# Designed miniproteins, single chains, continued (2), part 36

Each design is a single chain, and the fold is of that chain. pLDDT is the mean over its residues in the fold that is shown.

## One batch from the design tools (miniprotein)

Design m5229
Fold by ESMFold2-Fast:
Structure m5229 (fold): chain A 65 residues (1-65)
Amino acid sequence: SATAARAAEARRIARDFAAARIAAGREVTDAEARTLAVHLRDRGLSDDEAEEAVAEVRRLAAAAR
């Protein structure tokens, strides 16, 4: 479904973002999380999809530390 495909793309973007931050030794700040959410919404994701992608980024970053 379009919803499943979009959710998969959001997870991919979230993983790439988290991987880049982890490699740089940076924490994911609230400002960065909000900026990512705005970017994803501008790319056509819903508020819920953007929120889940941001939550995934925070989860991955926390798990790596």
Scores: mean pLDDT 75

Design m5230
Fold by ESMFold2-Fast:
Structure m5230 (fold): chain A 63 residues (1-63)
Amino acid sequence: SEVEAAFRAADTDGDGVLSFEEVARALGLTTEEDRELFRTLDTDGDGRLDFAEFRRLYAYVSK
């Protein structure tokens, strides 16, 4: 799927999680609203998203 392809392309370390910088590069995120959405989805506050969290962000910004 598009989401899985985008996640795999952004996951340069292959560890199954993405930083904001990786997500921003992959999805073209440039706004403070995008950054706040990332922070909201980052449930554990470690600055990274797993695939489930990334899928939610992708659904929001891919419109």
Scores: mean pLDDT 74

Design m5231
Fold by ESMFold2-Fast:
Structure m5231 (fold): chain A 61 residues (1-61)
Amino acid sequence: SEAELEALKAELEALLAERVSPERFASGVAYVDQFVADARARGLLAAAITALRQLEREVLE
């Protein structure tokens, strides 16, 4: 689900904003945006959602 992927992207961006410097935040957001775009282009939405959820859990642990 694209809505789920977009929601996870927003949540991860919020976590990055809290945990990294502004310069690294910009790079991190660009990386996540590219990762999501690549996953959409490849039809790997389910795998991308799983990977983002895992990253979120590791950050929130």
Scores: mean pLDDT 73

Design m5232
Fold by ESMFold2-Fast:
Structure m5232 (fold): chain A 105 residues (1-105)
Amino acid sequence: MRPDVTVERLVKTGDLDAEVAHLVALIRAHMARNGVDEAYLAIIDLESGQVFGALIRSDEEAEAAVREALEATPVGSTLVVIIATSQEALYEAAADLVAEEERNR
C-alpha cells in the first residue's frame, strides 16, 4: 500500500458541483493524511488518453483544477484521479495504472 498516493476511478456524471466537491475532499484528505502543503494531481480520461495535471497548494487551486478537468470531459467518461505527495510518486502511480488497465483488457 502506498500512503503517498491516492487513486480513485469515477464515471463522469452531469452533477459537476457534487463531483468537484467529492474530488476536492479527496485531495484535502490526502494532504492531511500525509502532512503536506502541496499535492500533485493527475486526472486521466481512459477513452481519450488525455491527462489533466496540476500542482495543488490550496483549496482554491484544488477546486479550480478539478472543475477545469471535469468541464473539459464529456458525461459518461471514465476518469482515473491520482493524487501524490511528489511528482515521482505521481508518474510511478500513472505508469502502474496504465499497466493494470492494459492487463484488464
Scores: mean pLDDT 81

Design m5233
Fold by ESMFold2-Fast:
Structure m5233 (fold): chain A 70 residues (1-70)
Amino acid sequence: ELRERARRVIERAEEEVKTIKDERHKRGLLAMIERLRAVIEDPEATDDEIELEVVFLEEALKVVKEEEKE
């Protein structure tokens, strides 16, 4: 189910955020996590809205982790 997938993405993102050293990156990721959480808690939210927020968070995590490696 889409909401279950979103919750797993939030859990993974919360763990990943703990390893982020840059305070600005951390704030950005936490804001995205909060947005996705708000969307899945809204019973009126569409599947498209949930999927969009999931994609944004997953892509942001990849970009931030890549920047933090070097």
Scores: mean pLDDT 80

Design m5234
Fold by ESMFold2-Fast:
Structure m5234 (fold): chain A 71 residues (1-71)
Amino acid sequence: MKPITEEEGQEEADIFNEIAAEADRLMDQGVPLDEVIERAVEKAKEKSKRPELIAENLVGYIRERHRARQL
């Protein structure tokens, strides 16, 4: 994986955390997993300089958090 700049890394981390927090909130409200994933991917494509990478990481995060909620 090619390293990103410090500035780009901070911006992407902020974008990830914002979308992840919204996804957690939606899951807590009982929004279906597929809808939460769709919304996160749409926001990643809109805000991120690396939309594919951020979307992949968000989908993984959301699925793991949803799985933890079933325990």
Scores: mean pLDDT 77

Design m5235
Fold by ESMFold2-Fast:
Structure m5235 (fold): chain A 70 residues (1-70)
Amino acid sequence: MTKEQAEAFVRAAEASLGIAELYLKNGDKEKAMRYAKEAISYAREALQAGHPKAKDILERAEKLLKEVES
């Protein structure tokens, strides 16, 4: 994985996390869960590539998924 690909995964994770937060705020738990899982997937790819921001985004996405499941 290139540095550019890792940065793209970080950006995709942040975008999916933002969409998940919006759906959760609007009461759409099903879509919030879907986008939170996508954010986790992208953040894991970025973490595997060693991107310094990936761990924080992954933790935020996992926290949001737990809130949706509660």
Scores: mean pLDDT 84

Design m5236
Fold by ESMFold2-Fast:
Structure m5236 (fold): chain A 64 residues (1-64)
Amino acid sequence: SSFLQQIDERIAEIDRQIAELKTQLAKTTDEAEKQKIQLEIQILDGVKALLEAIKTWIERKQAE
């Protein structure tokens, strides 16, 4: 469905954001800033997991 395609696109966008944050984390030496970036990555990972769960639920319900 178009909704499943939109979920895939959002997951790909989140993957790009996580990759950018991981690059920033690798360049960061300040511990407080590292913790902030790690929290942002954790939040994005959580959102991604939720989107993947929603996608799985829809696919399961649409299985004929």
Scores: mean pLDDT 88

Design m5237
Fold by ESMFold2-Fast:
Structure m5237 (fold): chain A 67 residues (1-67)
Amino acid sequence: SLIDELLQPLVDAGELSEAEAEALRGLLRGLGVTDPATIRAVIDAFLEALRAGKDRETAFVVAAKEV
């Protein structure tokens, strides 16, 4: 799937854990997000929040706002 195509390289590079990738897959699928631009925006917002030192739960809230 497009979601897996975008998430798997980030897991392979060590930017996301498997648990974080699974949680993002769940969020994107649960909200019915199918367009590539929104999928990328959600993933990018999550990564930026983690890089800013926010915890996973806070990063999820930030990412969900992109939908």
Scores: mean pLDDT 83

Design m5238
Fold by ESMFold2-Fast:
Structure m5238 (fold): chain A 76 residues (1-76)
Amino acid sequence: SPLDELRAAVEEFLRELERLKKTKSPQEVLDRARVRSVRLEELVRRALEAGADPAEIARILEPYLKQLKEVYEKAQ
């Protein structure tokens, strides 16, 4: 389902983010995350079109967005 595809992508991107945080500067991590944001937006759109609960989508995204915010704060 589109929602399961979103879950799988978020898990993959979260693992990539954690790996990159250990080896790349905060700015390089953010630059990589910008490419991933296009794919996440598409997957969120597909999940919503399939009738997924917006609150469930938010919960799926929360761990990734939290980690991304921490990287953003370190890049300042």
Scores: mean pLDDT 85

Design m5239
Fold by ESMFold2-Fast:
Structure m5239 (fold): chain A 82 residues (1-82)
Amino acid sequence: KKYPKVVLVTSAGDKMTEEKKKEIEKAVAETTGAEAEVVAISPEELLSLLLEAAKEGWLVVTISEDATPEELVEALKKWLED
């Protein structure tokens, strides 16, 4: 369904290039029509993010550092189809 923002969580964010993060954010935003953000977060901080997302109505998706924009677009498109 409709989400105002998609948050893409990676446990190894410093190992993912800034260029790749921006490519993923752009591809997800273009596919969903929502704001998209890639965030690096520790397991301890994940619960706080999930609580904030629940409050704000954001979709939170865990991604690997090896994820491609194409793979994420395919997965999210299936989740956001009517």
Scores: mean pLDDT 73

Design m5240
Fold by ESMFold2-Fast:
Structure m5240 (fold): chain A 99 residues (1-99)
Amino acid sequence: SLEQQLQQELEQYNQLRKDFLDKINDLIRNEDDPEVLKVIDDAISEFDRNEKIIQKNLDALLKQQDYLGAMMELGVGHVSIGVLESIINEEIERHKRLK
């Protein structure tokens, strides 16, 4: 059913968020470069802004029983996290090449 598929996608998205935040916390703990830390801080701020919008939209869609809309919103969240990970990884690689 769509409801069962939505439950699986919610679990996958929750795991993706946890993995992203765990990675960020590990990077902050081990990184001393202020330029890299600024990129991480900017990415956390963007993640927080996106997450507030996604959670607000999900709440509204779920109240309307729009399970397909909810799954599409989770897809937007998935893409957003992937973009932020790419930005962080690119900055880390750039700084490694300059040493």
Scores: mean pLDDT 86

Design m5241
Fold by ESMFold2-Fast:
Structure m5241 (fold): chain A 84 residues (1-84)
Amino acid sequence: MEELKEKEENLKRIDQLEKTFKSVLDRLRAQAEARGDEDKVKKIDELEKYFNEKFQELKERGATREEIDAFYKEFLKKYNELFK
């Protein structure tokens, strides 16, 4: 019972992170487009592809809480690199 609930909750966490990442990247992309920064738009698109592929992998494999947390930290690092 608990094991199945944990797996279900982790999938919901992954879905929530995917939506959050998409929202953040969509906002950054819109800002870059408004500035005419095509190179930054391309970098954001590549980052979105990378994370979409990783989300698919995690959903198919069944990610742990630790893996989800590590993935979020990776996103923050990549986000900061785009901002600088």
Scores: mean pLDDT 79

Design m5242
Fold by ESMFold2-Fast:
Structure m5242 (fold): chain A 58 residues (1-58)
Amino acid sequence: ADPEAVRAAIYAATGVRLTDRGAALAASLLEGFGLEPEDLSDEQLRGLARMMQGLGLA
């Protein structure tokens, strides 16, 4: 997945801004599951944003 597309999707759904490292990690996680940002619901994007915030990546 494209890190910038993941960053944009999370921001649109949640208002949370990922760091560059956060966007790269989130993109790698989605790629590992064979998912694109468009495959995630708004609730799933919020869950991912919360996880990134807990890691200090947002």
Scores: mean pLDDT 85

Design m5243
Fold by ESMFold2-Fast:
Structure m5243 (fold): chain A 95 residues (1-95)
Amino acid sequence: MEALEELRRKADEMVAAGVDPKEAKEELLEMLAEYLGISVETLRDFYARLAELQRNGELPGTSDPSVEAEIEAFRTAAERLGWPQAFVDALLALT
């Protein structure tokens, strides 16, 4: 449960050390991809699909007052895309 907090802490440390924020973000993505057992390219593809679902209104970005309903809608959309469950859980923990 602390792995994602460790990744965020690592990114903040790199930025504080004067590393470019884009470089720090890329290293964070590589670490997350390694944690999930997937490639960085696969992780970027999933983020692109997430953005597409948001643009199409298929993700909770609407005014639904229930967090549980939003999570359920996201999981339903992710299942339709065939996303790995471990990746879905990691994304929900990051958001």
Scores: mean pLDDT 59

Design m5244
Fold by ESMFold2-Fast:
Structure m5244 (fold): chain A 86 residues (1-86)
Amino acid sequence: MELSDEEIEELFEEALKKYDKDGDGKLSYLEALDFAIDFLRSQGLDVVPSDLIDMIAAADKDGDGVLDLDEFKVLVRKLQEVVEQS
């Protein structure tokens, strides 16, 4: 699956609508984990939540426990690598 930056931005907006009930424009680790599980399952892949948490932590550059759009793009790129290697 090939995603452009524009497609990732659309995914972020969709994830915020689904998971971010307060509309602060950022995803918590738990919200990002739910997104990552749904994303990989949509590709027909088995998911290991511990590996996904490590990916989310690696995407969180500031270590503040939330992902903005730029950090979310890093996460989605890592998830694409998992899909391409399966």
Scores: mean pLDDT 76

Design m5245
Fold by ESMFold2-Fast:
Structure m5245 (fold): chain A 90 residues (1-90)
Amino acid sequence: AAALEAQARALAEQAKKTVEDTKEEALRSESATEAKNIIDQGSKKAGELLKKALEAARAAGPEVERQIRHTAAEVAVKLGEAYTAVLKKE
C-alpha cells in the first residue's frame, strides 16, 4: 500500500537526518568522550528508525524493502564517516 511505502521512506529519511545532526553535534562537543556519547546515542536512534522502516517496507512489498535496505547501507556509511571525523577532531 502507498501508505506503508510513504511511512517506510519517511522513517528512513529521519534516520539519515539523525545521522547528519549527530555528526554536527559531535563535532561541536568539547571532549572526545562527549562526542563518542553523542555518536552512540545517534547510532541507536538511527538504528531504531531503520528497523521500523524495514518492517513497514516488508509489509509494502519487496521493491520497497530493497530501496529501504539501500538507504540503510547509506546510513551505515554516514555513521562510519561521523565516527572517523570525531576521531580526527583536534
Scores: mean pLDDT 80

Design m5246
Fold by ESMFold2-Fast:
Structure m5246 (fold): chain A 65 residues (1-65)
Amino acid sequence: SIKDEFLKLLLSLLKKGDIDLAIEAVERLKKYKLITDEQADKILELLKKGDIDKAIEIVESLLKS
């Protein structure tokens, strides 16, 4: 699905440390309603705090559901 492709892209960007592109990917997931606003805002909060590993865990969880 388009959601899974965007989540895989986001996961790749997070693992590479491309945080600015990762933020853009989260904003697109939110804009296109592919994830909830609450899920998107939580990931963005973690990225702003530098908690990249926790952001990765959330994205991996979303890919498993």
Scores: mean pLDDT 86

Design m5247
Fold by ESMFold2-Fast:
Structure m5247 (fold): chain A 80 residues (1-80)
Amino acid sequence: AALSAELQAWRDEQIPALRELAARAQTDRAAGRELVDLMAEATRKLHPETPQEEIDRRVAAAYEALETGDDEAAEARLRA
């Protein structure tokens, strides 16, 4: 289905912030957590069919991966 104009505008507005946070997350765990939070918000807005419990579970798993320094696993857990 096509995204509404409002959701497309929000997505386009968030892309620069996602790039900035992704760059900062390589050296800053706080930026990594902000990136995880923003990706969870994007999932809620772009995929509202995703249960909140599933989003919460992915966020918790991503935070655990960030604590172990495994950024790739954190990204994978958010996408799963």
Scores: mean pLDDT 70

Design m5248
Fold by ESMFold2-Fast:
Structure m5248 (fold): chain A 74 residues (1-74)
Amino acid sequence: KEVIEAMEQAIERVKIDKELLEQVSHVVVAIYKEGGAIELEVKELPKDKEEKQKVLDEALKQNEESLKKAKEAA
Protein backbone atom coordinates (compact mmCIF):
# COMPACT_ATOMS: atom_id res chain seq x y z
CA LYS A 1 0.00 0.00 0.00
CA GLU A 2 2.72 2.50 1.03
CA VAL A 3 4.80 1.49 -2.01
CA ILE A 4 1.87 2.00 -4.41
CA GLU A 5 1.23 5.47 -2.93
CA ALA A 6 4.92 6.38 -3.32
CA MET A 7 4.85 5.26 -6.97
CA GLU A 8 1.70 7.30 -7.64
CA GLN A 9 3.43 10.34 -6.12
CA ALA A 10 6.52 9.68 -8.29
CA ILE A 11 4.30 9.55 -11.41
CA GLU A 12 2.61 12.84 -10.46
CA ARG A 13 6.02 14.40 -9.78
CA VAL A 14 7.25 13.39 -13.26
CA LYS A 15 4.15 15.02 -14.78
CA ILE A 16 4.91 18.24 -12.87
CA ASP A 17 8.58 18.01 -13.87
CA LYS A 18 7.56 17.74 -17.55
CA GLU A 19 5.77 21.09 -17.16
CA LEU A 20 8.70 22.66 -15.25
CA LEU A 21 11.48 21.41 -17.55
CA GLU A 22 13.92 24.27 -16.82
CA GLN A 23 13.71 23.75 -13.03
CA VAL A 24 14.25 19.97 -12.74
CA SER A 25 17.62 18.20 -12.60
CA HIS A 26 16.68 14.64 -11.55
CA VAL A 27 13.86 12.14 -11.90
CA VAL A 28 12.89 9.12 -9.77
CA VAL A 29 12.22 5.83 -11.58
CA ALA A 30 10.42 2.97 -9.82
CA ILE A 31 11.53 -0.53 -10.85
CA TYR A 32 9.32 -3.47 -9.91
CA LYS A 33 11.44 -6.46 -8.83
CA GLU A 34 10.39 -10.10 -8.66
CA GLY A 35 9.02 -10.85 -5.19
CA GLY A 36 7.11 -7.58 -4.97
CA ALA A 37 9.98 -5.27 -4.02
CA ILE A 38 10.14 -1.79 -5.56
CA GLU A 39 13.55 -0.23 -6.20
CA LEU A 40 13.69 3.56 -6.55
CA GLU A 41 16.41 4.84 -8.87
CA VAL A 42 17.39 8.50 -9.10
CA LYS A 43 18.39 9.47 -12.64
CA GLU A 44 20.14 12.70 -13.59
CA LEU A 45 18.37 14.64 -16.34
CA PRO A 46 20.26 16.02 -19.35
CA LYS A 47 20.53 19.81 -19.67
CA ASP A 48 19.07 19.84 -23.20
CA LYS A 49 15.31 20.48 -23.09
CA GLU A 50 14.45 17.93 -25.82
CA GLU A 51 16.60 15.19 -24.25
CA LYS A 52 15.18 16.05 -20.82
CA GLN A 53 11.65 15.61 -22.19
CA LYS A 54 12.60 12.20 -23.65
CA VAL A 55 14.06 11.01 -20.33
CA LEU A 56 10.97 12.22 -18.44
CA ASP A 57 8.69 10.41 -20.94
CA GLU A 58 10.66 7.17 -20.43
CA ALA A 59 10.59 7.61 -16.63
CA LEU A 60 6.81 8.17 -16.69
CA LYS A 61 6.32 5.03 -18.82
CA GLN A 62 8.55 2.94 -16.54
CA ASN A 63 6.83 4.22 -13.38
CA GLU A 64 3.37 3.51 -14.85
CA GLU A 65 4.41 -0.07 -15.79
CA SER A 66 5.88 -0.64 -12.31
CA LEU A 67 2.71 0.72 -10.67
CA LYS A 68 0.58 -1.58 -12.86
CA LYS A 69 2.66 -4.62 -11.82
CA ALA A 70 2.49 -3.62 -8.14
CA LYS A 71 -1.31 -3.22 -8.30
CA GLU A 72 -1.69 -6.59 -10.09
CA ALA A 73 0.44 -8.26 -7.39
CA ALA A 74 -1.59 -6.70 -4.56
Scores: mean pLDDT 73

Design m5249
Fold by ESMFold2-Fast:
Structure m5249 (fold): chain A 83 residues (1-83)
Amino acid sequence: MQLYADYVREEAEKRIRELKELAKKTGREGIEKLRKLGDNLYRLGDFFLHLGGLYEVGRALREMGEEAYKIAKELEEELRKKE
């Protein structure tokens, strides 16, 4: 299970990085995609935490979802200051 949790974190980090770069180029479009990724990862993580047996994977998904949402919020605040 730990290997899957580590894999989930690595893949989520890569996707967050890609969408963060997209947000720097596209503004709101990239930020919206980051927020959606955060919501989806958080919901999927919460689902796995309640299924039993995939606890570490669920926790990793939830934590990465929270991180993506936090980054999206920070980027949105920066964009508002620039507008």
Scores: mean pLDDT 80

Design m5250
Fold by ESMFold2-Fast:
Structure m5250 (fold): chain A 60 residues (1-60)
Amino acid sequence: MEPDDRALGDMFIGIGKTLASRGKYEEAIETYKRVIERFSDDEEMVERARELIEEVEKEM
């Protein structure tokens, strides 16, 4: 995977974290799901997004 793609994934994860910190849990989960779909070939990125979804679901 190109380094630029990873930076884009990190940006979306950051957006999801911001949404979760504001109590927008559904929007945060949707943002993380988009990361999983777009970066499905980057196992590390997918795992980070899945972990963040689980953390948000525990707060719901």
Scores: mean pLDDT 80

Design m5251
Fold by ESMFold2-Fast:
Structure m5251 (fold): chain A 80 residues (1-80)
Amino acid sequence: GLEELRRAAEEAAAELEAAGVRVLGVAVHYDEESGLFYGAIAVEAADGETIYAVGKAQRTVEEAIEELRRAAAEALAAAR
């Protein structure tokens, strides 16, 4: 459930921190109206701006984890 998505978000955040990216926080959500899950990681860019690595909302936790990992990988590439 949401605990698995949060664990994946915390793991991805730790990977970003290990790579030298400053992580400000993580968020996970299930929207009951749409039935969708998503995770997000807030990071600080080199100029001090806050950037959000947001996984595309998905109907399953497993797909939401995949989309979150994709967003985190893109954020890591952009920060380099």
Scores: mean pLDDT 84

Design m5252
Fold by ESMFold2-Fast:
Structure m5252 (fold): chain A 78 residues (1-78)
Amino acid sequence: ERAKAFEDAYKRGYEVGKELIEKKGIGEATRFAIEYIKKRQAEMSKLSPAERQKALLETRGFLFGVGKAIAEEVLKKR
């Protein structure tokens, strides 16, 4: 199911984003997201159209998860 692939990737991205922010801060989490986009674009260029659709959903989900973790940390004031 398309929704599940996105949601599972989103949860993974959120966890990875939270861990990176906690250990290394927002700058490293942002850099990781940019590098992840570049890596996934290169990987997707080698896939069939059907595989690319799934990979694109997973990539979007993951990046949205990382982005949520970054947004939550930016909005925290301590």
Scores: mean pLDDT 80

Design m5253
Fold by ESMFold2-Fast:
Structure m5253 (fold): chain A 123 residues (1-123)
Amino acid sequence: SSLEKEKEEILALARELAAQLSPEVRAELARLLEELKKKLIENKDNIDKQVELMREFAARVRALADRHGLSEEVRELLNEVVRKFQDLVGILLAEREAGRISQEEYNKKITELLEGLLEVLRG
């Protein structure tokens, strides 16, 4: 499916990004992803809250890049990964809201994507 292709592209970009990050930055980013995963599961029935949580996650990732003084090249790659991740989540939220996928299927796809990203960051 097109969603599987988008997921594969995100994971490939995330691997490229992870190779350029220090272990400390990878650990902090993994913590932010774990927090996002937990909050999305806790709010699985609240679309508006999930959108808010995704915006908060993007802002926290930008703040992390600032705190660690990441290079422009690394920031561009990080921003691309975050943007594509947000786009995919937005598509899944819209599909769920339109009734084209179940809540269970949405939760499964988001969880699988987050687990894939966590595996990349942890090695």
Scores: mean pLDDT 86

Design m5254
Fold by ESMFold2-Fast:
Order: C-alpha cells, then sequence, then structure tokens
Structure m5254 (fold): chain A 98 residues (1-98)
C-alpha cells in the first residue's frame, strides 16, 4: 500500500468509528429516558456498538501510523478517549439500575 492508501483506510475507519460512537450516544440517551429491563437492553446494545467503535478507532490509529500522518493519529486518539468516557457512562448507568 502507498501512504495515500493508508490515509484513505484511516479516514474510512475514522468515519465508521464516528458513526458507531454517535449510535452508542443515541442508545445511552434512550437508556437514560427508560427504566428497568428496557434501560438494561439499551445499555447492553450501547456496549456492543461502543466495542465496535473502539475496534474501528484502533484500526484507524494503526492505518494513520502507517501513513505517517500525525493529524489522523490525533483524530483516532480523540475517538478512543471519547469511547472510554462513554464506557464509563454506561457503567455508571448500569449501577443505578441495580
Amino acid sequence: MTPEQWRQEARDALAVAQGLLDEAKRLINEAEKSTGEKARELLHKAGIVLTAAYIQAVAARWFAEKAGDPELVAQADALLTEAHELGKRIDELEKKLS
């Protein structure tokens, strides 16, 4: 692969990761408006989507490093940080349902 191909792979993975993070946020927001079993099901789905987002962000970071593109690496690191924060939010909401 060329550096330009690695940059394109990184951008594609970043776009997928962002879409998955947005879906995880939507599911978390719906869980906060719900109670009992419905809230638990929404948080479980959010966790699955968030795991997929994390995998895509890790892949994006790897492609960005192969491209030698520090801006794309920084973008991937920002998405990884956001995924970590959303994971903590899921854990806090699950504790409130116990």
Scores: mean pLDDT 90

Design m5255
Fold by ESMFold2-Fast:
Structure m5255 (fold): chain A 80 residues (1-80)
Amino acid sequence: DRLDRLVDLLANFDDFVRKGMFTISQMVQYLKELGLDETAVIFKEIWEQKQKEGTTLSSEELNYLSLVEAVSRSMTLPEP
């Protein structure tokens, strides 16, 4: 279930934040390993846009906010 994987992803994000292991490349790979390829593409696009706009957020906070937005967009994708 895609929704279950997205929920688990958000829960696991807290663990990654505590470990300080977050780079954009690692996050994209993690999403792909979960079979969330479309979410990985959306996440990268959102993250790059937010970074370009200038942010005072840490990398972990930027990753989290970008992930939440990517998850929201992924949940609205039409399925046949």
Scores: mean pLDDT 68

Design m5256
Fold by ESMFold2-Fast:
Structure m5256 (fold): chain A 68 residues (1-68)
Amino acid sequence: MGFSGFSETADTTIILYGEDADVQAIIAVAEKYGLKEVERTADSITFAPRPERSKLLELVQEVEKAAQ
């Protein structure tokens, strides 16, 4: 399983994933958008800064494709 979903705060974007997800591909997509990893767990990675809403939706779509 790859991408499982996303969440956001005022300042960050949180990407949720399954154990088989390509986490390095997720990071590479976020870096293309100028984001940096600030936290990681077994099933999530948090990036900052939070991009503008339109760019956030583009990021999530690219992450979903890259993680699978």
Scores: mean pLDDT 79

Design m5257
Fold by ESMFold2-Fast:
Structure m5257 (fold): chain A 60 residues (1-60)
Amino acid sequence: KAVFLKDISEYPPEFRAKRLEIQKESNDRITAAKTPEERGAVSLETLKRLMELQKEYEKS
């Protein structure tokens, strides 16, 4: 996705673990979703969570 600006290997393990957790939850919800609206909402929330997480770790 367009949210990823750096190689994942450049982030601490904590960042990678949190990112994977967010994606895992998103995938589960998308798989369970029955409507385009629900899938869109999950994707938007996931994008916001990932963006905030990335911002925190890129502040340096």
Scores: mean pLDDT 73

Design m5258
Fold by ESMFold2-Fast:
Structure m5258 (fold): chain A 81 residues (1-81)
Amino acid sequence: SRRERLKAKLQELAERIKLDPETVEKMLAYIDDPDTGAAIDVYTAIALLFNDKEALEEALRLAKKHNTSFIPVLERRLKKL
């Protein structure tokens, strides 16, 4: 699934840049439930960082649902894929 793919990429990046394990655990949890508070912002950042089309589509859906400022950047990225 797209979430499993994102989690795998995040774990690989976290090992490479030596992210704190507690931070990684929180970010993984945000991938599982991106529809709450800070999770929307973190999920959007992860989707943009890994340029995953399905994740970007989910991030755009969440941005529209919650009227976040990320709509224009997500739409621009998706048009280039």
Scores: mean pLDDT 83

Design m5259
Fold by ESMFold2-Fast:
Structure m5259 (fold): chain A 75 residues (1-75)
Amino acid sequence: KPPPDGASGVGAAKSGSAEAAREAALRGGEWYAEQPGGAARIEAQIRALEEAAPEVDPAAFEAALEGLREALART
């Protein structure tokens, strides 16, 4: 089953608004949480987002990071 839009933390941060970035990251993280090893996959997306931080809007970065952390807490 393909991941939803924003399943990549970097992709979520590129959504153009902080609210959209958070929601996209949360949906992506929830999809990973349903997969075997979901927590590790969410952690990998957080790391990828942190590495890409200079390339994305700071507000969208923070929002996407929050969404991924919320999804990780649910695993």
Scores: mean pLDDT 72

Design m5260
Fold by ESMFold2-Fast:
Structure m5260 (fold): chain A 66 residues (1-66)
Amino acid sequence: SDEDIARAAAGLSRAGRQGDRVAARTGAWEVGKEFGLSEEQVEELARRAVAGASPAELARAIRRGA
């Protein structure tokens, strides 16, 4: 659902802002499993989160992959 995507995106954005690369990678993997993203898309989400992507940008990336 849109609410689930928004929640996932917010969590990834928070991990990225804290500079926690391990949490960002783990979160991206769990999001990929939940929304059926490819390994390449999961790696892209993790990189975007660490680079400081906003929740809105991360939510759009999740929707594009689903």
Scores: mean pLDDT 81

Design m5261
Fold by ESMFold2-Fast:
Structure m5261 (fold): chain A 89 residues (1-89)
Amino acid sequence: SFAVVKLSGALDASNAEEVRKRILEASAKNDGVVIDFSGVTSIDDAGAAAIKEAVEESKAPVVIANASPEIEEKLKAAGIDKVAVLESP
């Protein structure tokens, strides 16, 4: 089964650790994880690093869905597309 982790607002240093923990807990308890970016308004380097670290540490495959083109570009720049599946809209 796949768990859905819904993220919202700005992803930055202030919430990076909490976001990382949520993804890792979901990956430990499920066969796969979908990270829903539909509510994400911005991402900085700290937010992108937290997503990449969580994906690399995940026990299950990770899919990133519903990222805006701007957010998807930042995720690709951080190399997240090399460790997770990015679903295009």
Scores: mean pLDDT 80

Design m5262
Fold by ESMFold2-Fast:
Structure m5262 (fold): chain A 75 residues (1-75)
Amino acid sequence: MEEEEKKGREYFEKGKEAEKAGDLESAVRHYEEAIDYYLKALTIAVEQGNLEEAKRLSEELARAKENLARAKEKL
């Protein structure tokens, strides 16, 4: 969970930097990777009954999905 969340955050930040640079194709790829890692972390949190972490990860996942949708619209 912690490693998956950490990778999710790393890819999310890479997506934001690519988007700022105008590299929308890279931004989309990085946001998709972030979403995949946040989904893995969320699944683990739910399986462990860690509802506090599951809620937080759901919020991070939603944010990554919003950024992905924005980047895709600009492609």
Scores: mean pLDDT 86

Design m5263
Fold by ESMFold2-Fast:
Structure m5263 (fold): chain A 73 residues (1-73)
Amino acid sequence: SIEEKIEETTAKAIELIEQGKFDEAYKLINDTAKELLEKYKNSSRETILHLVGLILRAIGEVEDKRLELEKKK
């Protein structure tokens, strides 16, 4: 599902953030977002908005983890 793909990608991106691999984490989120937006581009408006919401949430979770690590320095 869309939700499972976003959840898996977010978990991997957070792991990369914890390893200090910030560029790789953001690339992974960006590449997955592009893939899913292209795959679902002809879907209903509701499906596209749901997907966008999940992507924004994933970006937020990754950013929160990065900021948490930076504040501990």
Scores: mean pLDDT 83

Design m5264
Fold by ESMFold2-Fast:
Structure m5264 (fold): chain A 117 residues (1-117)
Amino acid sequence: SLAERIRATLDRLLARLEELLEKVRAGTLTPEEAVEAVAEIVALSQELTALAEEAFPDDAEVAALVAELQALVGEIVGVVDRWLAGELSREEAAERLEELLERTRELVGRLRARLEA
């Protein structure tokens, strides 16, 4: 079902964000891996938007939650880009990514709750 596909996409998005944070903290993330991780995270966000539009075409609350998720993904991309450019230390990037991941988890919980309604 569309709801199952949305849940699976949300789970994959969170898993990729957690992997990204762990590798940044460990200092094991290469620039090439960072670019690939960002591309995958963006693609999952775009897939989620398309699935949500199909499943909930007239739901303004779902549209707002998806827009907020896209904004959070954009902030995550911005942190990675600034870290790669040498504008953020590894520790600063990890701290910002941890905060953004926490906010993403909360938003994912709200989206999952709407799937049950």
Scores: mean pLDDT 87

